# Designs tried in a protein design run: designed miniproteins, single chains, continued (3). Part 48

Each design is a single chain, and the fold is of that chain. pLDDT is the mean over its residues in the fold that is shown.

## One batch from the design tools (miniprotein)

Design m9748
Fold by ESMFold2-Fast:
Structure m9748 (fold): chain A 92 residues (1-92)
Amino acid sequence: GLAEEAARLALEAGVEAVKNSKTREGLNKGIGAALIGIGGLFNVEVLGDEKTGAKDALSAGELAVEAGKISGNEKAVELGKKAIELAKKALE
């Protein structure tokens, strides 16, 4: 579903944002996005809580976009934006 795909993309975006990060802020935000993305995926896939998973994916996607901007990682920014888009649709 949309919440599951959003959480997966947010996790991928967070992991991508950690790659080649040269700042502690970028690294910490990327790690934070990945961990929240894992939590969102757990909420959807294990607990069946699509609303909480979508909210986690939205928060993780936003952190991944910021981390990607700090590190200059365009792939992390694009994955994070896609996670935000799908999370918002899942919350409608």
Scores: mean pLDDT 88

Design m9749
Fold by ESMFold2-Fast:
Structure m9749 (fold): chain A 89 residues (1-89)
Amino acid sequence: PSAGDQIEVGDVLEFIKRGDKYLIVLDGKELGTVSYSGELPDKIQFTMNVRGLKVYVELEKIEGNKYRVTNLSTKKSKDALDLGELEEL
């Protein structure tokens, strides 16, 4: 299944810096990367494709590199930094 079939509201994702990208991990499973190299703020979002639909995954920082999914929507959040499109593994 794609990342979009695995991510639900309330899930905790880890963001692991790999050079100029972040690797996104759910429960030990590597979902893909986003091409962002800066420090991660408390509110972030990225996009993924779910069955041909562009979906925005909005997240809020819990601690360190761990973020909780707060919303899944077809609309971009105005309050969260957009990390771009998830490049699935």
Scores: mean pLDDT 85

Design m9750
Fold by ESMFold2-Fast:
Structure m9750 (fold): chain A 93 residues (1-93)
Amino acid sequence: NLEKELEEVRKKLAEVSLKIVEIALDKGVLQPSGASLEELRKESVETQIVMGSAAIAALEQKGEVDPEIEELKAEFDELLERYKKLLLELRNK
């Protein structure tokens, strides 16, 4: 069941990451060239997570604050920590 839980967390983390990237692109804090949302949807979950993290950093650096962004950032951080813990547990099993 650990592998199933890992896949569920990965899917949610990718979904949240893409939502954050979309918001950052819409606000003009990320460069769309080389970071197309359509191309990112075809990339690995790991690449999507990295781009989500970059989008969070860009939003914070530009002082973009609204309840939706704060909620998505909190969800991203919680899912990322859960993902790291599941990877560690799977490695040690």
Scores: mean pLDDT 77

Design m9751
Fold by ESMFold2-Fast:
Structure m9751 (fold): chain A 75 residues (1-75)
Amino acid sequence: SLEDALKPLKEAEKLVEEAKKEKDKEKALKKLEEAEKLLEETKKLSRKSLTPEELERIEKLLKEIEKLKKELEEE
């Protein structure tokens, strides 16, 4: 179902939220990397099942993850 296709997106959103609350840089980076992998896999495997709005949501979250990873890596 469409809801099942969104499960990885919801999991990725939770990982990003947890990463923002995580005080340990290494743990935060691992959560962001896990979220990024889930979103990239969802984009590849479920592209035909996702609406344009859902694809945009995935792309926006990927950009947020990239920004957060750069901020953590730059110190």
Scores: mean pLDDT 78

Design m9752
Fold by ESMFold2-Fast:
Structure m9752 (fold): chain A 63 residues (1-63)
Amino acid sequence: SIEEVERAVKRTSEANELKRLGEQGDREALRRALELYRELAELGDEYAKRQVEELTARLEELE
């Protein structure tokens, strides 16, 4: 539905902003971005699936 698309767009925007903060050194923001991308990936979002792979690898190197 249109409402589901609008919700996904807003969550993607939030996840992208958290990723940006995480890239500046906020590890908690990176973890939260990964969590939001995982939720979006569960809904079939291919962009979010790629972000999950990228951020998982990045967090593994930081931890």
Scores: mean pLDDT 82

Design m9753
Fold by ESMFold2-Fast:
Structure m9753 (fold): chain A 89 residues (1-89)
Amino acid sequence: DEKKKKIEELLKEAEELRKEAKELIMEEASHTVEAIGAAVRKVAGEDVEGSTEELEEHLKKAEELGKKAEEKLEKAKELEKEAKKLEEE
């Protein structure tokens, strides 16, 4: 049952990483929506300087959050694969 405990720990860690990735993806989506709003204002000629700055900031934040989410999902997949390998042994 030491093996069962290790499998449970790996799957629990993977589940937490997927949960964290989901939160990061939701935050990325929020920044993407804000970036779209800034882009629309910029195209309309409304506060072009401020809208450009907001667009760049939100796009940069979305990119950073997306990368972090991807890293967490990759680690979760590795842990899930390790757990499956232990189940097969």
Scores: mean pLDDT 87

Design m9754
Fold by ESMFold2-Fast:
Structure m9754 (fold): chain A 65 residues (1-65)
Amino acid sequence: SEKLKELMLKIAEDLLKEAKELGAPEEVIKKAEQLIKDIENGGDLIELYERSTEIYKEISKLKKE
């Protein structure tokens, strides 16, 4: 679905922005950048959503200091 792909891109871009703003480890930033590329290149949307959830958990740990 085009709408699901657009939603996932927005989520991935938001995750990348938050990771950079929080000074996340380079590995987390690279994971978010790779997620955006894989969504753009037409990967499996369910797998990509699961990856976004993993990155979100890593970023959430940084927010709770």
Scores: mean pLDDT 83

Design m9755
Fold by ESMFold2-Fast:
Structure m9755 (fold): chain A 98 residues (1-98)
Amino acid sequence: MELLEKGKEYFEKGDFDKALEYYKKALEKAKKEGDLKGEAEALFNIGLVYLAQGDYDKAIEYFKKALEIYKELGDEINVKIIENIIELTKELKEKKKK
């Protein structure tokens, strides 16, 4: 999706506010169109923005939302990737509290 592409461009540039804006637009478009794969991709990328900003709780929240959709789709590869990212994010959160 063009909106996901734009979000990725801003994320790579370190413009997290613009990345989040475009990923949220991609999420709303995917929801309106019933595009579960697009919805999961947008949710995952929103989680990556929050992770990059150090907001581990929001990152985990959005990763879990993406995970549930990938489970519904039977996408075992993305399920495993996101489960691993959630665990790593939890470890980062615990290290930051110490």
Scores: mean pLDDT 86

Design m9756
Fold by ESMFold2-Fast:
Formats: structure tokens, C-alpha cells, sequence
Structure m9756 (fold): chain A 58 residues (1-58)
């Protein structure tokens, strides 16, 4: 699965209330995007991680 596909899946899970799954997928997307030097995708993934964590922990 590509970083872009992981990010799409993370967004869908976040939208559907699966915050743990969204966090897991967004984290994987961030790692892959950073390795590939895709900084735009990395920043999007980091934003999703932050939002998922807030929803899980306030």
C-alpha cells in the first residue's frame, strides 16, 4: 500500500469514527511519506494523527 493510499484509508476511518485505525494508518502514511521525501503528504498525515489523538484523548 502506498503512502497516499494509507492516507486515504486513514481519512475514511477518521470520518467513520474508527479513531484507533485512523491513527495507525496515518502513522504508517507519515513514515512512508517521510522516507520518500513527500513532505506535503507527511504534513497531511501528521495533521490526521493529531486529530485522531485528540478524538481519542481529548
Amino acid sequence: MTAEELLKEAREHLKNGDYEKALSLATQAAVLAYKEKNYELFLEAMDLITEAVRKLKE
Scores: mean pLDDT 83

Design m9757
Fold by ESMFold2-Fast:
Structure m9757 (fold): chain A 84 residues (1-84)
Amino acid sequence: SMEALREEAERLRERAFALFKTVIDQIRNRQYTAELAEQLDELARLYEEAARLYEKVDPDKAEEARNLAEGARLLAEEARKSLE
């Protein structure tokens, strides 16, 4: 159902935000590690899945989630480059 899709999307978004809160201090302190890059990839995957579910029920939230996923991917790439 549309309601079940929205609820699942909201749960994924909440999980993504919780993960973001755990990594923001590492980003702020410029502690770029392989582990941080992996966590940022996971963050992007959670937002991507939320966007997929939102697409059918809330296109605006889908776009927001896609933008957040892209941001997380770019940060993961930056973290990896810092390890070279």
Scores: mean pLDDT 87

Design m9758
Fold by ESMFold2-Fast:
Structure m9758 (fold): chain A 56 residues (1-56)
Amino acid sequence: DAREVIARVAERDSGLSRAEVLALPSYSEAEIRELARRYGISVESLRSVRDALLGL
């Protein structure tokens, strides 16, 4: 499953759990910003992963 591959790569690179990565398409912009701040990653990186998951 392409979603599992994307989630595994994002989990490895960001420190987010697989469940958190897979939940990105359901998150609001405020939730994405909070998650980015918590893990010390860019909002743009999280949006890129979200958009990849939405494109499946």
Scores: mean pLDDT 80

Design m9759
Fold by ESMFold2-Fast:
Structure m9759 (fold): chain A 57 residues (1-57)
Amino acid sequence: ASGREIAAAAQRLGDGGLATAVGMETAAGKSAEEALRAAIESGAATPEQVRRAVELA
């Protein structure tokens, strides 16, 4: 899934921190995988929130 699809899925799940982090990082030219790693490393999202967003996207 693209970073935009994952951000949209996170927003639909109510995970606004993940949605914002992925949206900002992908807008900065990072891949979806890099954006997701950055979100987990910064504490903006848990691995479980990432899994649900990726499954929905």
Scores: mean pLDDT 81

Design m9760
Fold by ESMFold2-Fast:
Structure m9760 (fold): chain A 82 residues (1-82)
Amino acid sequence: MYKATIEVELPESLADRAPELAQRAVEAAKKYGVKATVTVDGNRLTVELEGTKSQVLKAAGAIAGLVVDAGGRVIRFEIEEL
């Protein structure tokens, strides 16, 4: 089992979109069969994914794409074996 942590920053002008992006991240994770926990703090999101290595990497890639499309940036990405 693997855990990935993705920290995301949206521009201050888009901070009100953080909850919508969090919901989209959870939905993306569900498509790949991973458990997702998302914490929203202003314009920042922390996404924690748990699953198999393949599922976690696919979900993380999909979420990174959603972040870029939303005008945000990934400021931290970590993956660890549990």
Scores: mean pLDDT 85

Design m9762
Fold by ESMFold2-Fast:
Structure m9762 (fold): chain A 92 residues (1-92)
Amino acid sequence: SEEERREFIRRLLAKMATELQDAIDAAVAAGRSLPEIEALLHQKYDELRQKALEELRKRGVSEEDIERFKQAFDRIYQTLLGEARERLAARA
């Protein structure tokens, strides 16, 4: 149903955001440099995005909703990247 599809997309975005945040937190705790964290975050973003797009297409989500999903996930990625930069700058 439409409702179930919207709920699935919301849960998927939340799960991906958590996975990106957990990766940042782990890398920061391990003492990784900002360039290493940025590279790791970009790799994790790309992997999660590719997997999510495959799942959305398999479930018959419209290309319009897939584009909205891409925009939402990119916004999450940019926000987390900015927060990571700010967090590490404060430690310098």
Scores: mean pLDDT 86

Design m9763
Fold by ESMFold2-Fast:
Structure m9763 (fold): chain A 98 residues (1-98)
Amino acid sequence: AVEKAMEYGAKAAKAAFEGGKAGGNAAGAAGAAVAGAGAGASAAIGARAGKGEEGARQALLDARAAAEAAEAAGGEAGKEGGEKALEYGEKAAEAARE
């Protein structure tokens, strides 16, 4: 469960970063990647603490923040990356609930 949450967090971070970077804003892309990684961390922490549902909710909030940051940095390409980050954030949240 924890490893799966972290794997999806890494994928969310990568998707957000690539989307933001494609728009030419490397600093914004880095911020989006941090938010995406946060989704995995939140999910993993929740799972470990026996607070899977709480971790899942926080992971979804972090994934949404990553998507918004990616869109702000990369425009249309950032929106695409953000949608993938949201998808991976949802999978991290599901892993936290197990």
Scores: mean pLDDT 79

Design m9764
Fold by ESMFold2-Fast:
Structure m9764 (fold): chain A 88 residues (1-88)
Amino acid sequence: PPLSPEELEELQKRAEELGRKLYEEFFGEALELADEALERGWSVRELKERAIERGLPKSQIKLAVTMVGVHTNQLEEAKEVIEELDKE
């Protein structure tokens, strides 16, 4: 039988929760920083600066920048920030 719209929405929420939980296991600090950036409306560049100040490794900074860039449609700026991190 086909899933109801409510069941589909529940499955989407569950999939997002499972993905988030898997990433938290590896990159909890990056996820917390990404959430803070989204709540405060930070740019991906401001996020990078805050992450460096907090001593996050480049891998976690790249993840946080990518997540915020995707959610805020700042993909072009996120790509530039990631390329800058790779040079540093």
Scores: mean pLDDT 76

Design m9765
Fold by ESMFold2-Fast:
Structure m9765 (fold): chain A 73 residues (1-73)
Amino acid sequence: MKVRLRGPRELAGGTGLVVLEGNPVTSAGPLRAEPEASVAEVELPDVPGKPAEGLALVDKGRFTRLELEVVEV
């Protein structure tokens, strides 16, 4: 399935990661600046019934939480 990671615009250029059950499973690549947000889209592995979380790896090696939205089911 395809998901969108969304965060504050200041996170643009940071790397988006998708986390399933506490483990990073997919990189979404660089977050792109949009007028009110930073966003990246990624294909999730076919893992039925498991929750997914979005994280951004920021410039100082810290993670911040991103909103994860299912775009394509």
Scores: mean pLDDT 67

Design m9766
Fold by ESMFold2-Fast:
Structure m9766 (fold): chain A 62 residues (1-62)
Amino acid sequence: SEEEEIIRRLVEEAGLSRRQAEGVLRALKSPDPVLRRVALAELAKLNPELAAELAARYGVEL
């Protein structure tokens, strides 16, 4: 699924554990814009290119 692809990329490209990757995905699917922004800002510290791609995909301004 698309969600499993995102989890795989978070694990392989950002070095997250599967639990951390699932947490990021849940945050990105949250209606809370603050929680989405915080999750992407933390991801950007590990992989800024992946964070920017996911920000564009989920409509989040970093």
Scores: mean pLDDT 84

Design m9767
Fold by ESMFold2-Fast:
Structure m9767 (fold): chain A 60 residues (1-60)
Amino acid sequence: SALELAAIHEIEELAKEAEKVSKEAYELARQARDLAKQGNIEEAVKLAKEAKKIIEEKKK
């Protein structure tokens, strides 16, 4: 679906940002991307939120 593709694209962008900021955030974003590609969107979103939180903390 378009919503699933949008979620995958957002997670891919997050992974690229995370790679530059934190190894831990990158690992979480990468796992989220893999889960999203498997159709496990709910778990992917949870891991993506954790990665985003780490990135936001590093920007402050």
Scores: mean pLDDT 80

Design m9768
Fold by ESMFold2-Fast:
Structure m9768 (fold): chain A 114 residues (1-114)
Amino acid sequence: MEELVELIREAVERATEEQLAALLTRHSVAAQDAILNRDAEAARAVIEEIRAELERILGPELTERLLEAARTSTQEEIEEAMERVARELGEPAKAAMIGTILTILRLLLEVVEA
């Protein structure tokens, strides 16, 4: 939990709201389609596109940590960490966007691993 909170905090501090909103707008439909259709190949493609964009925004180390957090965290842990970061930094929109990205990645990874 504390590591997830620090990870989301670092992502919120490094990313702009515009960058996060653009990422979500660009990939949300393709991610939803891959998740709903349980299309593992489409899910892998979306994960790699989100990874590439996150590496540009956050750098490779933080991106790898976010992907690992998405793989290993529950939805409840993501929501709790997002709410804590939102309260601490006063950046509720950015914290919610990072939480949404983690949720999307988690659901895509579930499709790939199924």
Scores: mean pLDDT 86

Design m9769
Fold by ESMFold2-Fast:
Structure m9769 (fold): chain A 62 residues (1-62)
Amino acid sequence: SQMSQLIAILKDMSKPQSVIEEAARQLAELTGGNIDGLRAYLRHVLKLPQERVDMMVKAAEE
């Protein structure tokens, strides 16, 4: 699915920041702009470092 593809990009530390920011924005759009839910998922389910989660959430806020 498009969601699983975007999640794979967000988990990939080798991707350029611009690609990760675009994937975060697209994932936020698919969730109807649920930024709090996105933050919780990235931090607590995917266990990403806080600095990466903050970068992704900032991009998703536009």
Scores: mean pLDDT 83

Design m9770
Fold by ESMFold2-Fast:
Structure m9770 (fold): chain A 55 residues (1-55)
Amino acid sequence: MKEELLEEARKMAEEGKSPEEVASEMGKKAYERGESPAEVAAISKEAYEIAEKVR
């Protein structure tokens, strides 16, 4: 679920991953799960924003 991926994004950011790395990994996972292109883009963007806020 989207919420699960966003929690994983927060954890990666807390571990010191860059916003770019977090967004890339979460987008890749969303794509592998069969999410639509729009959802993949939304998840990547939100993951990036979460990682920026952790810094």
Scores: mean pLDDT 79

Design m9771
Fold by ESMFold2-Fast:
Structure m9771 (fold): chain A 68 residues (1-68)
Amino acid sequence: TKEAYEAGKKKGKEAAEKGSDEALLAIVEHAAKSKSPEAKAAGKGLVEGAREAGNEETAEKAEKILAE
């Protein structure tokens, strides 16, 4: 779980820094549908990664998708 979170955070930060917001949101949507603890951890990591990159708007959208 923690491993999935850290991997997600790194990926989210990279995607947000590159402006790949669409890809980041698609991955979060897939994680939300998966419903596994690992997928949820990765999704939360993606949100935090985007936030760390300063992309608050994308982080907020990702957080809402994950909450579905």
Scores: mean pLDDT 75

Design m9772
Fold by ESMFold2-Fast:
Structure m9772 (fold): chain A 90 residues (1-90)
Amino acid sequence: PTPEQREVLALAARAVAEAIRFVMAKKYNASIEDLEELKKRIEEVLGEAQAALDRATDPQVKAELQDIIAFLEDMKKEVEEYINEKRKAE
């Protein structure tokens, strides 16, 4: 793979890892503090994916980065909604 393709693979792997952490957080009734740390990690991966998109020259890499960004934005929204639900229950 090209350096741009390797960066996509690394970002995709990190996005999947955060998705697994979110599933585990829901299963084990993670604290609001743990969920806020999860959100912070998602924001970090989002920032890196957006920076990678800005630098990318390969049209296919750009499309794949846009998909990763959309996936992370959707996950961030779900984490925020879950935090809000937990806050209302307290």
Scores: mean pLDDT 89

Design m9773
Fold by ESMFold2-Fast:
Structure m9773 (fold): chain A 62 residues (1-62)
Amino acid sequence: SKELQRRLLGLQAVEELRKKGVSDEEAMKVAQLILQGKYEEAAELLRKHGLDELAEKVLALK
C-alpha cells in the first residue's frame, strides 16, 4: 500500500540522512514531509544531501 511505502521510505530517509551527518531534527522533518505526501519538498531536501536515488523513489509515490 502507499501508506506502507511512505513509512518505509521515511525510515530509509532518516537512516541515510543520519549517515550523511544530518541532525536528527532535520532527518525527522524529511520523514514527516514524506508521511504528509509532500513528496516534492522531501525530494528537494534529499537531493540537497546527495540522496538523489532516494529522492526519485519518494517522487514515484505520486
Scores: mean pLDDT 85

Design m9774
Fold by ESMFold2-Fast:
Structure m9774 (fold): chain A 61 residues (1-61)
Amino acid sequence: MMTAQDYYELGLEYAKRGNLVEAEAHYEKALELDPTFEKAREKLLEVSVKILAEAVSKVTE
């Protein structure tokens, strides 16, 4: 059984490897299990901003 902490740690691991989409998915699952998990919410926002920045960069090219 995966806990919110387990998903958060997996998200950190994917983010370290530059796999931002997978990191986002894991942080979302952590928050689904524990909506009060502030660190997971902060990391989700950080990764979402990075994904958006990459997408915007592509469309402005």
Scores: mean pLDDT 79

Design m9775
Fold by ESMFold2-Fast:
Structure m9775 (fold): chain A 56 residues (1-56)
Amino acid sequence: SIDDEYDKKLAEAKQKFKEQLAKAPDTRENAIRLTSEALRTIGDIEQWYLEKKRAE
């Protein structure tokens, strides 16, 4: 279902974010940059989900 695919995409995005944080230098600048990138990715997933639900 669309809901299952949405959950999967969110889980994958969160996992990638954790991996990026783990391998990056522990600096405020990297934390801000990686958090911003993760929020953008989540935003793209949310937009995809809304578009799919609207098409139903």
Scores: mean pLDDT 83

Design m9776
Fold by ESMFold2-Fast:
Structure m9776 (fold): chain A 93 residues (1-93)
Amino acid sequence: KEVEKIREEIERIRERSAAGEPMTMEEIFMESLDAFLGLELTAVVIKKGASLKEIGEMASRILEEALKMDSEEKREEVFERIREIQKKLVEEL
């Protein structure tokens, strides 16, 4: 499936970045999306050709949740909520 191929490409980008290999601007952009949206949502967004506005709205929702991390004890709970938001956005697309 085409989404699976995009996901594999993002995983290869992660491996190359971790190895300190040089990255193209396109690869840096994909790595940035992966960092904020997560792997599955990034793959679906790229496959669907989502607009920069749509990507910005998704990133904004994730950042709003991250801003609720006002104490160390809430950190894992906030990350779990972010993962649920990412999962729901994948299902909506």
Scores: mean pLDDT 75

Design m9777
Fold by ESMFold2-Fast:
Structure m9777 (fold): chain A 90 residues (1-90)
Amino acid sequence: SVTDKLVELMKKLKKENPENWKKLVNGEVVENPSELEVEILELFIKIAEEAELDYAKARWLELLGKVLEKLGKKEEAKKYFEKAKELFEK
């Protein structure tokens, strides 16, 4: 399930980078993200979408955009910021 995968990835992040784990659970931007943080945020977005929590989904989309900017993926980040803005303006 999505939740089982999220639990395993969060355990992996806590073990490999406890500071990034702490920032992520607090909804804060991580300074040196990897693909692991991207995958975790995508799962948070999916859970918020399935739960029909538009505000939570928008916040996770914005955080994913910021993480993608840190990874140098500026064009991808713009798309996530646009999606977040659309949900906040709803």
Scores: mean pLDDT 84

Design m9778
Fold by ESMFold2-Fast:
Structure m9778 (fold): chain A 66 residues (1-66)
Amino acid sequence: GSMREKILEMMKARLEELGAAIKKALPDAEVTVTVDPDKSFTLKVVSETFSGEETLSVDDLMAALS
């Protein structure tokens, strides 16, 4: 629904901001943000000294807010 689409856009913007902040702090890092409108968000960070991946489900977030 429209509310879910709005939340997806907000989460996308927030993760892109976080990705940019990480890249500024770690200039050698490769930061990838993947957004699926009906599934999940994945933030992946790879550098020489650090690697990490986090996946967030919109459904899990909606359940937590309810």
Scores: mean pLDDT 66

Design m9779
Fold by ESMFold2-Fast:
Structure m9779 (fold): chain A 96 residues (1-96)
Amino acid sequence: AEEEARELLEKGKKYFEEGKYDEAISWYQRAADLAPEGSELRAQAYLNLGNAYAKKGKYDEAIESYVKALREAPDDVELVNRIIGNVLRVIGDKLD
């Protein structure tokens, strides 16, 4: 399951880089669903899902995905700091 989730995450990243955010969202959601609960891999999938929603201006869905990422890996200080930075950026973009 973990290896398959990692492959789906990488596929999502490829679509994200191509600006295909709807496809990236689909692949990131599948990666998160397949990744083990409480894993850094699942947290990364939700973080990337939030980033893809933010690129589409779907800020509420972006924040929800970031909260899910925090729940999966709360002790990963580096990942938590990245998520907080992304949340602050999304709030700034929503207010502009």
Scores: mean pLDDT 84

Design m9780
Fold by ESMFold2-Fast:
Structure m9780 (fold): chain A 60 residues (1-60)
Amino acid sequence: SSEMKVIARAILESPEDKKVDMAKAIAGKLTPKQVEDLKKEIKKLSKDPEVAEKLVKALG
């Protein structure tokens, strides 16, 4: 969704040391369906596959 794309971009643009904490904090406010959509958007928008993998694992 457009909303999950905006959130994914915000996480990916955050400082490296804050990305995982930010992702976990946001995930706590989302439904399971929104979390799955967020994982897809992170994988799609991330230029670094290793960063995408870490964030997807952090989201569950």
Scores: mean pLDDT 84

Design m9781
Fold by ESMFold2-Fast:
Structure m9781 (fold): chain A 68 residues (1-68)
Amino acid sequence: MEELKKARERLDEIFEKVRELYKQGKTDEAVEVLREAGFDLRAEDIPGFVETYERQKELEKKLEEKKK
């Protein structure tokens, strides 16, 4: 299960970088980051991708609250 955890952490770092670049208006740089990670996405796909990622983080945040 080490591989799954490592893959998840790597994806989370990539997605956070993409989200930050998108929020800074650097959508083209966000596309390049995703392409380097093996995702074939276009600039027009970035808003939907970031929205999906933010929803995923909100769910994880709720799970963190339940762990307490």
Scores: mean pLDDT 76

Design m9782
Fold by ESMFold2-Fast:
Structure m9782 (fold): chain A 86 residues (1-86)
Amino acid sequence: MDIREKILKLAEELAEELEKSTDPEFQRLGRAVKELIERLKKSTDPESQKAILESLVGLARLIAKRHPEFQEKADELIKLAEEYLK
């Protein structure tokens, strides 16, 4: 429960920072993160949650590569998601 809540909070913070960017690509990435957050909130089955978290990890890795200043938050999000999936 606590790990899931921390994942949601970090993902929301990452999405918010991306959406504040004047770059349309970063704004699109922020919206993609928000869509995954919304899907994760609605999912109750472990298989759906796993698929959504794997998508979120992939997106976080992409964001970190495109903008190094998000690497710290992206890495934290990846670690939490991988821990939750164990």
Scores: mean pLDDT 81

Design m9783
Fold by ESMFold2-Fast:
Structure m9783 (fold): chain A 60 residues (1-60)
Amino acid sequence: SMVVEKARELAEKLVEAARKGDLEKIEEYENELVRLIIETDDPEVIEIANEAGREVRKIL
């Protein structure tokens, strides 16, 4: 689905921002993912966001 594809793109960007130490971009992409979760209520989007958050925590 387009929503799941967008979540995956945001998750990738979030992880890349974390690798670069770009705190402003981390905040931006995290907020975008949270907004997507609230708007879509899609469990696959929630799983994608959780995986990205786990990767970010491992990097930081």
Scores: mean pLDDT 86

Design m9784
Fold by ESMFold2-Fast:
Structure m9784 (fold): chain A 65 residues (1-65)
Amino acid sequence: SAEAIAERLGERYGLSPEVVAEIAELFKGDPRYLGEVAARLHQATGVPIEDALRDVEEIYREEQE
């Protein structure tokens, strides 16, 4: 679910509950929004967007099982 993915990203990057909630809303459970999630993660943490996108895609893939 969008919440599970956002929560796992929150644990990995030490995100605040507010940012985790924003990421869950941005994602909407649709992989079309993975880039928006990566951009928000980059904005919140300063990690390179390419690294954020890679991590987001990996967690998304794991959660599809």
Scores: mean pLDDT 81

